Designed miniproteins, single chains, continued (3). Designs and how they scored, part 109

Each design is a single chain, and the fold is of that chain. pLDDT is the mean over its residues in the fold that is shown.

## One batch from the design tools (miniprotein)

Design m11781
Fold by ESMFold2-Fast:
Structure m11781 (fold): chain A 64 residues (1-64)
Amino acid sequence: MSPEEKALQKQLDGLVDELKAGRISLDEYRQRLMSLAREASEVLPLDVVSRLVSETAERRQAAL
């Protein structure tokens, strides 16, 4: 992975950890996830962003 992909993955994983720990609501999680995806799409290809977001959605299902 590129440094940008690793940075996005780390941010997404941190967001999932905050949700699982109960530090943020599911609604706040969705809002932050969408903001991160939008910002990342300016630097990373859309297919890469879509893949990382999809992987994060699977982790979110485990948190529910």
Scores: mean pLDDT 74

Design m11782
Fold by ESMFold2-Fast:
Structure m11782 (fold): chain A 85 residues (1-85)
Amino acid sequence: SKDDLLQVVEDFLRQVGLSDEDIQLLLEEVQKLLDQSKSLEEAKEQVIRFVKSVSNRLIFLSSDPNYRKEIQELTDKTIKEINKL
């Protein structure tokens, strides 16, 4: 369901270490994507693009290879969970 997509995204944003304030703002953006989507499959595609966008920004801003690897692994895990829904 679309609510399950929101839960998966919130868990991802929390695990990558974003603040509660940033998580709230980003979840509002995800909610808009879900509301605009005509189907669950369209919603999944939009949310995967959103997760990849967040991941790419975090990786770009970091010089730590261990952090980059962790973000990529969390991103891949999150995409698998979204596709399972």
Scores: mean pLDDT 88

Design m11783
Fold by ESMFold2-Fast:
Structure m11783 (fold): chain A 91 residues (1-91)
Amino acid sequence: SAKVEAIKKEMFEEIKAQVKEAEAQLDALYEAGELTEEEYELAKKLLERLAAAKSFDEIMDELARAYQEQGSTRAPEEMKARFYANLEKYA
């Protein structure tokens, strides 16, 4: 629906702004010695993938991939379908 597409666009813009802020925060934490090099590289790679996303759907794909990489048993398609079904219900 048009309302769901508007919500996706708004969420995409908000997440892109949060990714930029998170990148700055991540660099600051690494410079302060609060993150290991491994933790910094893993988080940086995720944020780079999110920054490269061109749609809310692509952001959801990257988050689902990161969740799978951390041992989640949920399929990315199932997570996206449930999220979109909820948006349609409440949009």
Scores: mean pLDDT 74

Design m11784
Fold by ESMFold2-Fast:
Structure m11784 (fold): chain A 70 residues (1-70)
Amino acid sequence: MEELLKQMEEERKEMKEKSEELIEAMSLEARGILTGLTLMSEGKREEGRRLIEEAGREGDELIEKILKER
């Protein structure tokens, strides 16, 4: 019985860690997009667009990597 509780605690901890990693990845992507939009509004359109594309790519890569891990 105690072994079952320990397994449930470990699974919950792993799921919480995965959720935190996903939230962090999404937050990084959102910050990059906002920074890029700010640069575009300041007339640095190519630099802003490049940052948005880079943030999206890095965010997608991180999310995919997190989701593929067991």
Scores: mean pLDDT 77

Design m11785
Fold by ESMFold2-Fast:
Structure m11785 (fold): chain A 97 residues (1-97)
Amino acid sequence: SSLEVLREIQEEFQELIESNSDEEVEKIARKILEENPEAAERARELLRRLEEAAREKRYEEGRRLLEEFLNGSREFHIAYFALLILEGLEELRKAKE
């Protein structure tokens, strides 16, 4: 099940965040993206298109993009979670400035 795979990936990233410093988590997330460049590019494009669809209220396009994500590879799922964590840490860092 795609949902079971996503839950397993979420649990792995949760443990990563709880067991490591923000700096080490950022380093690991960047390494995941660098070692999987095709999956990383697909993840960045998905995030960009989801943000655009949300901003423009294109609900059906957003749903189709999520379905594409769910049917994606494990590498694509991992890259997307790594990208979200990296962006989340960057937002938190900017808020501290």
Scores: mean pLDDT 81

Design m11786
Fold by ESMFold2-Fast:
Structure m11786 (fold): chain A 63 residues (1-63)
Amino acid sequence: MVEEVVELHRTGENPAKLVGFALRVIGDGLDQGNVELATKLARAILAGDEEAIRENYEAFVKA
Protein backbone atom coordinates (compact mmCIF):
# COMPACT_ATOMS: atom_id res chain seq x y z
CA MET A 1 0.00 0.00 0.00
CA VAL A 2 2.60 2.66 1.00
CA GLU A 3 4.75 1.94 -2.08
CA GLU A 4 1.69 2.10 -4.38
CA VAL A 5 0.52 5.44 -2.91
CA VAL A 6 4.02 6.95 -3.17
CA GLU A 7 4.34 5.76 -6.80
CA LEU A 8 0.94 7.27 -7.72
CA HIS A 9 2.05 10.65 -6.35
CA ARG A 10 5.42 10.47 -8.19
CA THR A 11 3.85 9.58 -11.57
CA GLY A 12 0.67 11.66 -11.22
CA GLU A 13 -1.32 8.74 -12.68
CA ASN A 14 -4.77 7.53 -11.51
CA PRO A 15 -5.61 10.22 -8.89
CA ALA A 16 -8.93 8.35 -8.40
CA LYS A 17 -6.92 5.44 -6.91
CA LEU A 18 -5.46 7.78 -4.27
CA VAL A 19 -9.00 8.78 -3.23
CA GLY A 20 -9.90 5.07 -3.19
CA PHE A 21 -7.00 4.26 -0.83
CA ALA A 22 -7.97 7.14 1.49
CA LEU A 23 -11.63 6.04 1.61
CA ARG A 24 -10.67 2.39 2.29
CA VAL A 25 -8.40 3.46 5.18
CA ILE A 26 -11.22 5.56 6.70
CA GLY A 27 -13.64 2.61 6.29
CA ASP A 28 -11.20 0.26 8.05
CA GLY A 29 -10.70 2.82 10.84
CA LEU A 30 -14.46 3.14 11.35
CA ASP A 31 -14.89 -0.68 11.51
CA GLN A 32 -12.02 -1.03 14.03
CA GLY A 33 -12.78 2.12 16.08
CA ASN A 34 -9.41 3.67 15.13
CA VAL A 35 -10.74 6.81 13.42
CA GLU A 36 -7.98 9.22 14.59
CA LEU A 37 -5.10 7.19 13.06
CA ALA A 38 -7.17 6.38 9.95
CA THR A 39 -7.89 10.11 9.41
CA LYS A 40 -4.20 11.03 9.78
CA LEU A 41 -3.18 8.31 7.30
CA ALA A 42 -5.92 9.30 4.80
CA ARG A 43 -4.82 12.97 4.94
CA ALA A 44 -1.17 11.97 4.39
CA ILE A 45 -2.17 9.79 1.39
CA LEU A 46 -4.07 12.67 -0.24
CA ALA A 47 -1.28 15.20 0.50
CA GLY A 48 1.48 12.97 -0.94
CA ASP A 49 3.70 13.40 2.13
CA GLU A 50 5.82 10.23 1.78
CA GLU A 51 7.33 10.48 5.30
CA ALA A 52 3.91 11.08 6.91
CA ILE A 53 2.40 8.18 4.90
CA ARG A 54 5.06 5.77 6.18
CA GLU A 55 4.88 6.96 9.81
CA ASN A 56 1.07 7.00 9.98
CA TYR A 57 0.77 3.64 8.17
CA GLU A 58 3.04 1.95 10.75
CA ALA A 59 1.03 3.53 13.60
CA PHE A 60 -2.28 2.47 12.00
CA VAL A 61 -1.20 -1.17 11.40
CA LYS A 62 0.23 -1.51 14.94
CA ALA A 63 -2.86 -0.03 16.64
Scores: mean pLDDT 77

Design m11787
Fold by ESMFold2-Fast:
Structure m11787 (fold): chain A 95 residues (1-95)
Amino acid sequence: SDEEKAQELADKVLKDMGIPLEGSVSKDRISVEDAREALRKLLDTAFPELSEEEKEALIEEALKLADPDGDGYASMAAFNEAIILLLQKGQELLS
């Protein structure tokens, strides 16, 4: 399915960046700076045809979902949800 393919792509990019995909959800976090870089690489890989402005808008939307409190960190669970949303929204823009 498209969601499975999006998850596989996300897993590959995150591993290439050295970001852990497993651990205790209550303690495992990613900084907003690292999350931004990972999301940018995901969009460049999945949707190279999107403009830089469209990619930035999707990244900002995903980061607001991942870090709603604005504390500069996202849980790995919230970050994974943000990745899936970002990839789905990117596909919608190309439809």
Scores: mean pLDDT 71

Design m11788
Fold by ESMFold2-Fast:
Structure m11788 (fold): chain A 65 residues (1-65)
Amino acid sequence: GKEVGERLGQAAADGGIGLDAAYEGLKVHKLSPEELGFWAVVYASLKGGTGLGAGLGIYQAVEKL
């Protein structure tokens, strides 16, 4: 989960260029169904341009890494 958060945070900071690749990381990290659902919502919010809260959450997670 933590590495997925870092990848999504970096992709969001870079203007979303790597966002699709970061989302593919969900399958590799053997996340729980709850974690998969969480990161799928975050990804969808960032892609839809409605990710202010999700973007802030990712930013804070990356800052704590």
Scores: mean pLDDT 58

Design m11789
Fold by ESMFold2-Fast:
Structure m11789 (fold): chain A 100 residues (1-100)
Amino acid sequence: SSVLESLQEIASRLDELIEKLKNGEISAEEAIEELEKVIETLRSLLPQLSPEQQQVVEYMIELLREAIRALEAGDTKRALQLIEEVRGGVETLIRQLEEE
């Protein structure tokens, strides 16, 4: 599934972002740019998802928007918590789609 492949790519990108943020290897500006790209990819998947899955993805998008606001405020710890929560949500959605 192209949806499954896109979600797996998002998961990998979020894993890299989390590690770079933890290690101080990425600027807030670069992290925001990466999160905006992840949001755009998630939005592109919405028409291919069930209504229940769409609600989950919309919630993940809102959490990523909060992470962007946290980074803009210099709250890297809060941003990291929100990104890790979305990473967990992506993993759950991948598992559900693999069972279909």
Scores: mean pLDDT 90

Design m11790
Fold by ESMFold2-Fast:
Structure m11790 (fold): chain A 74 residues (1-74)
Amino acid sequence: SKTLSPEEEEKVTKLLIETLLAEGVDPSDIRAEIEELREALEKAKETSKEVAELLERKIAELEEILAELEKAKA
């Protein structure tokens, strides 16, 4: 697996945001996914630190996507 550079990650994120806007994804849909992941994180904290850390990263990524999506819709 190739590790993406920060510049490549930014390009991928931008393409993802453009795709989500074209598909008509609402920021509320991303918020719902974040809430589901937060529930999963609470369960994971009791079973596996590694799984909890993966979920925390996923939540952070979605929060960044949400912020960019809301900014693009404004």
Scores: mean pLDDT 75

Design m11791
Fold by ESMFold2-Fast:
Structure m11791 (fold): chain A 94 residues (1-94)
Amino acid sequence: SQQDIDQMRQLQQQITQIVQEINDMVDNNSPYDDIQGQIDQAVDTMMQMQDIYQNIVQNGSDQDKQQAQQILSSALSSISQAYNRYMQHYNLPV
């Protein structure tokens, strides 16, 4: 539904903000634990997005499914890139 798509876009915006914070914290050499806290928050937000996505896949229109896939894929890519940057910056195993 449009409501489900709107909820996914809101969660994507939250992930975008968290990713920007992670990138800023990495650039400013913030403490490892503080950045890990932001990563954990991004993962929790992603899990909420995954739950909505599963509902759209089962009950949504073809257009909603395509939009949801694009939103989810974009969010996952952003988190993955931020996480890899964080891991490399602190020389942690990836």
Scores: mean pLDDT 85

Design m11792
Fold by ESMFold2-Fast:
Structure m11792 (fold): chain A 79 residues (1-79)
Amino acid sequence: NAQLKAEADKLLEKGREAYRQGNYDEAIKYFEKAVELYRQADPTDARPYAELAAVYWHKGDEEKALEYIRKAEEARGLP
């Protein structure tokens, strides 16, 4: 899954760039696409979930932020 991981890594970087610019909706779209690819290539990679949690927290959606914190913990093998 080297190809899927490479594409997921690119999407993660694009999401981070959008987030730095304050384009939260664009960042969410990139991170959601990264989640899809990481689930196939490396389901233990928590990075896109952690990034989604941060974006939703900044948007004021604390419920979504908490949901993604939980998903990030599950991906890392935390209970």
Scores: mean pLDDT 84

Design m11793
Fold by ESMFold2-Fast:
Structure m11793 (fold): chain A 88 residues (1-88)
Amino acid sequence: DEFEKKLKEAAEAAAKKILELLPGLSEEQAKKAAERGYKAALESGSGLGEMMKAMREEVLELAGPEYSEAEIGEAVQEALKEAAEKLA
């Protein structure tokens, strides 16, 4: 499915942006965030909103002790822009 492919690319682009903004995260942690976001969007039948919500939750669990909630929120918001461009 073309949409599922774009959704996966959007999740990967978002994870890459989060890694750029939160360099303390590993590539493995970013990949887990992307996978969780993609699965949440696919499973719920909802798009970008559910993806970003799931990714934010994963990043908070993985990076919470090192980064503030505000820093994570800002990174996820910038990642949302990248994901939206991939789905356009």
Scores: mean pLDDT 77

Design m11794
Fold by ESMFold2-Fast:
Structure m11794 (fold): chain A 80 residues (1-80)
Amino acid sequence: LRERAAELAEKGDYVGAAKLVAELLAKHAEELAKQGKYEEARKVLQGAIEVHVPELEAAGLTEAAKALEEIAQETLEKLE
């Protein structure tokens, strides 16, 4: 699954790679929340927004950055 995101990025599908990474992080956060680890779930999603989105923007991958931010933020809002 991580290898699939790298393959998409290598082919120039940075938006697809970002969406796949965001989906995996969202699933991981949801599993943490099911275990009662709500703070850890929020930290996973917040880390994607605070670390990975600025890195994508710095690389000029604005569309990929926006896709990652939207999915991570939407998932974060669904967590209680």
Scores: mean pLDDT 76

Design m11795
Fold by ESMFold2-Fast:
Structure m11795 (fold): chain A 87 residues (1-87)
Amino acid sequence: MEEERKAENVLKALKEIIDELKQSGDTETINEIKEVVRKGLENNDPQKALDEINKILEKKGYKIDTSGLTPEQQRKLLEEIYKYLES
């Protein structure tokens, strides 16, 4: 479905941005994103976490469209990103 494809595309885009930040040595931004993701998972507020991630990324010149994701898709996205940041 188009919604499932959107969640997969957002995850792919976030992973690519994280890889770019790692290559540039921007550990401060990576740690900031990781903390936002951790808090979003702990507080069960994935929408707020995605909004904060988007603000961080916008300051770095990135754009990600997270609109239209369900709360379950948002939570799974944060869990996958957290694993990616930890590994």
Scores: mean pLDDT 81

Design m11796
Fold by ESMFold2-Fast:
Structure m11796 (fold): chain A 88 residues (1-88)
Amino acid sequence: AKEEELRALEARLAAQKEANLAKAKEAGVSEEELKRLEIENELYTRAQLLRLEGRSDEEIMREVAEFLKGQELPEFQEAAEEIEELLK
């Protein structure tokens, strides 16, 4: 049952991400803004899935920090470092 709920949520969030990115492209936003939007949508998806799995706030923050640390934009890497410091 839980696995089915996770798959259903993941599918809905994936569709939402595609729709958001398509709308942004149609609106003519910059490549940098599109990259930010992609990262933000992925971050939201990860947090929602972990929350549904019953993961703790600390576990969710660790996963978020790991994801952000891998991003190319400096602002997200800085956010990851701040989260990691809070979890020490």
Scores: mean pLDDT 80

Design m11797
Fold by ESMFold2-Fast:
Structure m11797 (fold): chain A 83 residues (1-83)
Amino acid sequence: SMANVKKVEEEASALAEEIEAAQDEEKARQVLRWMAENTSGGIGEILKLRLEAVEFLENEDDEEKKREFLKKAAKEVEEIKAK
């Protein structure tokens, strides 16, 4: 059902955030990349967005650009969830 799909997408997003926060950030990135490649629909889109966010933050030194990116990423996650 659609309710079950939305719940799974929300749980996948929460799991991605927990993996991202792990001390072994490089392993977390590899797991997120694998999940994004092997998950379809909104869950896959959210996981891919989280992976892109981690990579951007790792390579960006400007705190203002980091904040702007996080705001855009949060909005995109909400738009994906609204589908």
Scores: mean pLDDT 65

Design m11798
Fold by ESMFold2-Fast:
Structure m11798 (fold): chain A 67 residues (1-67)
Amino acid sequence: MEEDQQRVAETVLETARELQDRLSPEELNEAAGEAAERGIRLVEAGVPVEEAQQAVRDALRRAAERA
């Protein structure tokens, strides 16, 4: 569980770095926080970590599209 949460957090940080040119630092921090909470909730609910990582990437990319 903790390892899965760490993998989710790493995916949030990596995806946020990819999007740093598309979002302000404030927007990026908010989107990353929301994505991390979603990913953690998914792994706590028993969703496979790779699906949680994909949900995190999708959430961050959608945030960049809205900005």
Scores: mean pLDDT 80

Design m11799
Fold by ESMFold2-Fast:
Structure m11799 (fold): chain A 86 residues (1-86)
Amino acid sequence: SSVQQQNTQRALQHIQQARDYLQNGDVDSAIQHLQQAIRDLQTTTSPHGQSALTLTRIALDHLQNGDVSQAIVNLNGAIHHLQQQI
């Protein structure tokens, strides 16, 4: 559906912005954007969307534990999955 496509595009944008914030050392802004991406992906039924949701949640957990490098690895995976869907 067009709504599902819009949700996927918004989630991709939020995850990309979160990665950019992490590269600049702004963990708090990154967390806010990842929480938005999780909301956008909550109703996804596609395999790529569900993989991206899982990886985004794992990245958020890594950030809450201070592991920025592992968060970025998982966000790159989430971006890859969402790009396969668009």
Scores: mean pLDDT 89

Design m11800
Fold by ESMFold2-Fast:
Parts: sequence; structure tokens; C-alpha cells
Structure m11800 (fold): chain A 76 residues (1-76)
Amino acid sequence: MEEAMKLAREAVEATLKVESALIGLGKEEEAQNYRNEQFKKITELLAKKDVEGLSKLRDELEEQAEKYKKLKEEAE
């Protein structure tokens, strides 16, 4: 239970980093849609206590956060 909560929190933080980068790029609608989609996935996995699924999603979201951070830095 605690592990699933930790992974869900980390996935939320990564999602918020992508949202922030998209907003910085002027893509506010895409940012809102992305946040809603990822939060739904995180909530579903957390409800199922799917630690493996949460871990994989967290890793994917962290990779996306790095990618969008670089895109924002390149645009600025």
C-alpha cells in the first residue's frame, strides 16, 4: 500500500512537470488534456494497487518530463 502511494505520488509529480513545460510552450489545452489523462491512469492503477503498472507509468512519465523540459529549454 505505501509503495503504491509513493509511486502514484511520483507519477503525479512527473505529470505536473510535463504540464508545466507544455504551458510554458503555449500549449495550455494540451497540458490540461495530458494532466487529466495521466491522473485518470494513475487513479485507476492506484485503486487496483498495481505496483508494477504504477512503476512503469512513473518511469514513462519521468522520461516524458525530461523530454518536454529539453523542448522548453530549446524554445527559450
Scores: mean pLDDT 82

Design m11801
Fold by ESMFold2-Fast:
Structure m11801 (fold): chain A 95 residues (1-95)
Amino acid sequence: MVEELLEEGRKLLAESDEYAKQGDYEKAAELFEESVRLYAKALELQGEKEAAKALEEIGKKAVEALKQGDVSKGAALYAAGQIEAIGIILDKELE
């Protein structure tokens, strides 16, 4: 179950990036938020409620920036949020 959530999340992240490249930032933000939500669920299933909450907050900030139409700020926050989210997941997998 956890691995299924991680695999689905990775797929949604790839789709989000593709939509962002096409200039569809609303759809990209939606897919990114769903990906982060799946990763957060995986962390919750492992008993990591605090890490899951932190991951969701990072995703929310990136989504809000993209939806506000600040493309340069949104892109930077999106990239930062994606990197941080992956880092949190990898750290938990290594523990």
Scores: mean pLDDT 70

Design m11802
Fold by ESMFold2-Fast:
Structure m11802 (fold): chain A 74 residues (1-74)
Amino acid sequence: MSMEELLSLSDSELVAAAVGQAIRLVGLEVEGNPAPEELEAVREELEKIKRAAEEKGDEETVEFVERVLEKYGL
C-alpha cells in the first residue's frame, strides 16, 4: 500500500493493515526458511504503517507495529 493510501485510512483500518502484516509474518515463520525479499517487504510495509500512524497520532498502532518488529527481529 502506498504512503498516501495509508494516510487516508482510519485508525481502525491502519491497525487492521498492521495486523495483516503480522499474520503474514506468522505464516512465513510457520512455512520456515522465508525468502529474505518477503521479510524485507513486510518490514518496509510495517515501517510505512508506523510512519502513517505517527503522522496521524495513532499511538496504539505505533506501539503494535513496534512490538511486531521487535518480536520478529526486523
Scores: mean pLDDT 80

Design m11803
Fold by ESMFold2-Fast:
Structure m11803 (fold): chain A 64 residues (1-64)
Amino acid sequence: GGPIKFPSVEVEKIWQEIQAVEGQLARLDQQIAAGDTSLLPKKAALEERLAKLKEELEKKLKEA
């Protein structure tokens, strides 16, 4: 297939949210590595959100 094919606008939006959350997690990982452990709960919340978004994306791709 082509580089990316989206079966719906909804799937495209979920994919875009995944990209945004992954970018935010990358920033948090850098800050935590620098010693800001106060961000650990925020990272955990974003990782849970990312897991749910990825699961929803996979389900919608299988249903399409």
Scores: mean pLDDT 79

Design m11804
Fold by ESMFold2-Fast:
Structure m11804 (fold): chain A 80 residues (1-80)
Amino acid sequence: MSTKEKLKELIEQAKEAIEKKDYAAALEVLDQMQELILASDFPEEVKGEALLLLGEAKDAVYKGDYEKALEYLDRLEKVI
């Protein structure tokens, strides 16, 4: 499985956790995504944009703004 395929699976898991309003599960998956992006061989520009969108998604989850969190994850999937 490629890094991109693993990230897409994690995005689906994060979305499921967010839709269930499982704050702790959502943050665990988002942290796994961050580690995977940082360790990836993606171009620097893609890494930067992906990490920015992931950070925004994490911030939205911290604030309980699950609709915005899902929007940022949709944007992240289009970048990778």
Scores: mean pLDDT 84

Design m11805
Fold by ESMFold2-Fast:
Structure m11805 (fold): chain A 92 residues (1-92)
Amino acid sequence: DVILEYLKLKLPSASEETLRKRAEAVRLFVEEGLSLRETAERLGVSQSTVRNALKTVLDLSDSTSASQISNYAKLLGYEEILEALKKRLALS
């Protein structure tokens, strides 16, 4: 799982359970097309947790707005995000 491997690299102190939920949040939001609220409800996490997972995966700054994070993730799409992460992992 490319997203999980990337999250492990960026958040090495986080638990495996936390990282798996964040990886699944990205998939549900981008690939399945769920809203932030629907994704949060499905995983039993806050909407801020979903936004932070997207922000980490997209390598966005803490100053990036919630709408910018969501719009950018949807614009790229799941396949493009996976390809970008594979390149980042290869260059890390």
Scores: mean pLDDT 82

Design m11806
Fold by ESMFold2-Fast:
Structure m11806 (fold): chain A 67 residues (1-67)
Amino acid sequence: SREEAVEKVLAVLEKAGPGKKVSLSEIVKETGLPPADVLAALEELKAEGKVEYDPDDPNRTFVSLVK
């Protein structure tokens, strides 16, 4: 489910730590989710203010905002 995907993606970012950058490919690898599901989860987390990322970043690097 979308909720499960959001939880799995958030867990990867929390494991890396606040302010640590994690790539899209690393999140896909760690969660086992399709890239489309990971991106949907990241958009939800960004809307909640928990994740910040630059959509123009060619490496698609993400940072958890949770402290």
Scores: mean pLDDT 77

Design m11807
Fold by ESMFold2-Fast:
Structure m11807 (fold): chain A 71 residues (1-71)
Amino acid sequence: SSLRDRLLQLQMTIPSYLWKKEVERLMKKYNISEEELNEKAKEIREELEKDGIVPSEDEAKLLAALELIDE
């Protein structure tokens, strides 16, 4: 899936210890609400779980922020 490929790219480009701070930075910069982020993160988790992938909370939230920016 495209989400799986995006997750792999994310894991290669951003160190895991920075993911939470990057989510906070993107939320502030693009005015993403906590509600919008959590709802999108849920959709991403459900889609990745169909592919046998269980993302961390930070991975799902970072992917959610990136997907919301691309809208």
Scores: mean pLDDT 83

Design m11808
Fold by ESMFold2-Fast:
Structure m11808 (fold): chain A 65 residues (1-65)
Amino acid sequence: GPSATQQRIAEVELAKGEEALAKVEAAKTDEEAIQIARSAGVEAKNKEEAIKKLRERIANGKKML
């Protein structure tokens, strides 16, 4: 299984992804959502795509725990 260090990194990345998703969902414009997603390492063309891609990243992160 993953090391304690790898698990901690995965937990931090999962937390960052969940925080980014919450910020994207709260975003008032597609432009704001795109910028938030990009800061989390996700490229999206609008808020809906940003939410979808962040959810996929979170789901993948949970598999590392």
Scores: mean pLDDT 79

Design m11809
Fold by ESMFold2-Fast:
Structure m11809 (fold): chain A 96 residues (1-96)
Amino acid sequence: SEIEKLKKLIELVEKAQEELDRYIRTGDPAEKERLIELLKEGAKQAEDLGYPRLSELFRAAQEAVEAGDYDTARRLLEQAYIQLKFELYIAEEKEK
């Protein structure tokens, strides 16, 4: 269902936020690789769900991470999280 897909995408954003925090703390390139992989998957899943602006947030967050702009990456992930929670609320309200 669309609700299940939105919940999975929220879980992906939460994992990306956790990986970003770990990478900032550790500097471990493996954490950065996992983060970039999550962001690429998030962009694809958002686009497949019909949320192109959400997909753009994931791509912009990936670019910010690659540029070393972790404050921008954090803000973009927070925006994606807020939008996803709102979309989930709307989808659940549409249930009869």
Scores: mean pLDDT 87

Design m11810
Fold by ESMFold2-Fast:
Structure m11810 (fold): chain A 61 residues (1-61)
Amino acid sequence: MDELNRAVAEALKDSTDPAAIRAATGVVKAAMEGNQEKVDRYLAELAAIDPAAAEAIRKAL
């Protein structure tokens, strides 16, 4: 969890897009809930907006 939270903070450092922030927050919440389907879905949404941020977060999972 600490690695995931850190990766999200780093990936969103240069992004002020509300959609990217919402998708990344969705990944964190889904991971905390143990819902793998929602993790994959929010990662796909983030990748459509910011593929570099999605890759960084995916590596932390």
Scores: mean pLDDT 77

Design m11811
Fold by ESMFold2-Fast:
Structure m11811 (fold): chain A 71 residues (1-71)
Amino acid sequence: KGAEIGYEAGKRFGGASGNGTGAWLDGYHASGPEGAFKGGLMGTVWGAFGGIDSPEAAAEGGRLGGKYGAE
């Protein structure tokens, strides 16, 4: 669930900022502050790596960040 919302947020808002924020929020809802930190970190890393050229890369980062944060 968190991974799905993070993916959509990254795709819609684009870039590292969008997927980082989505992954942070999803992680927080699933696992509290620790989930938010892990989700946000992973989402930001993936978004920064490919987000500028590819919304899909930003979306994948958000999905991964949300998944790790939620778990």
Scores: mean pLDDT 56

Design m11812
Fold by ESMFold2-Fast:
Structure m11812 (fold): chain A 60 residues (1-60)
Amino acid sequence: MSPAQIVGRYLLLSIVEGNYQEALNLLLQDENLEAGKPPEKAPPRKEGESYKEWLERVLK
């Protein structure tokens, strides 16, 4: 991913408080389509997990 895309993810998740799952699902769909991969659904954020930890877990 480009640095601009990473910044866009952080900004999007910040403005969509409480709806991080939906926002991340949309971002992963766009990323997978650009890469020629099937859409990947983001797993839900774990209880007590920060958005940064969740994002790193999903994007591994």
Scores: mean pLDDT 58

Design m11813
Fold by ESMFold2-Fast:
Structure m11813 (fold): chain A 62 residues (1-62)
Amino acid sequence: VEGVVKAARLLEKLYGDLSKLSYEEAIQAAKDGTDELARELGVSKEEALQYAIEAAKILTGE
């Protein structure tokens, strides 16, 4: 849960208001932010990608 919350905050900090993006654009932003998120959380890129995708779903209302 904490990883997803941190991912959401980081993605908004890097890419702005993700709720203004389409779902596809938000997922692409999540993928693009994965390396930075992995570094910030100290997790694998695969784990960071899962957190980023869940954050994108929450921010776009999916």
Scores: mean pLDDT 76

Design m11814
Fold by ESMFold2-Fast:
Structure m11814 (fold): chain A 77 residues (1-77)
Amino acid sequence: ETATVEITVNDPELAKIAKEREEEIKKGIETVWGASDVEIEATEDKVVIRFSLPREVAEALVAAESPDPRVTVRLVE
């Protein structure tokens, strides 16, 4: 069983970098977390990253909670 994780970063500078480095970020997420179906959506103000992980791993990632208030991590079904 897999679950989709969505990470939202509300930072204009990171959004610009993500747009320029989209392939590198996707590869990093795939390699580091073993994720599949990595999707990155960047606007001028924010970046939204979605990917699939085994449910237990996804739940652990969400539970870890980001210390940065600009970063939101949630489960998407």
Scores: mean pLDDT 76

Design m11815
Fold by ESMFold2-Fast:
Structure m11815 (fold): chain A 92 residues (1-92)
Amino acid sequence: MKLTIEYVKDGEVVRRDTIEVKTVEEALGAFRSALREAERRGYDKVIFRLETESEETARRLGEGMRRVAEEMGWIPEVELKGKELTVTVTRA
């Protein structure tokens, strides 16, 4: 799966990373690491985009990412479109 991460500050995309992840666990680890980086750098929003292997994988990832974001004090918005997943997380 290809994970695209966009970091936003003051309404502008200031950094974009693309990484290859093979499992749900790797994707959740990358998600958590990106949110920690966003906190350290003072980014206001992070946008995650993935094309997953299946609708089931997209759903599981969306649920996991929402949970991680909430636990870390971010406000998640999860968008599912078949096997495509977009997760936008914003500072509370």
Scores: mean pLDDT 87

Design m11816
Fold by ESMFold2-Fast:
Structure m11816 (fold): chain A 91 residues (1-91)
Amino acid sequence: SLKERIKAEIDEAEAALDAGNVETAKRHLSRAAVLVQLSVGLKVTEENARPRSDSPEALRREIEVLKKIADSIDTPTVSLEEADEAIARLL
């Protein structure tokens, strides 16, 4: 499901951050944010328009916020194909 894909991107971001791979974590967080925007219409990508901090602590806080948002998603408004197309266009 789209919710499972969002959680997978968040989990990959957290794993990358734990491994010290800040650039990889930022990439996965950007994907998660796009998927969240598509699924619930939230303005998460507007937050991502700001320069993302290289601080691991700031990225961990963003992971926690996105996890809470992902947990609130019951029914996505787009298909997985539409989500993949949007990621390809925006990232």
Scores: mean pLDDT 70

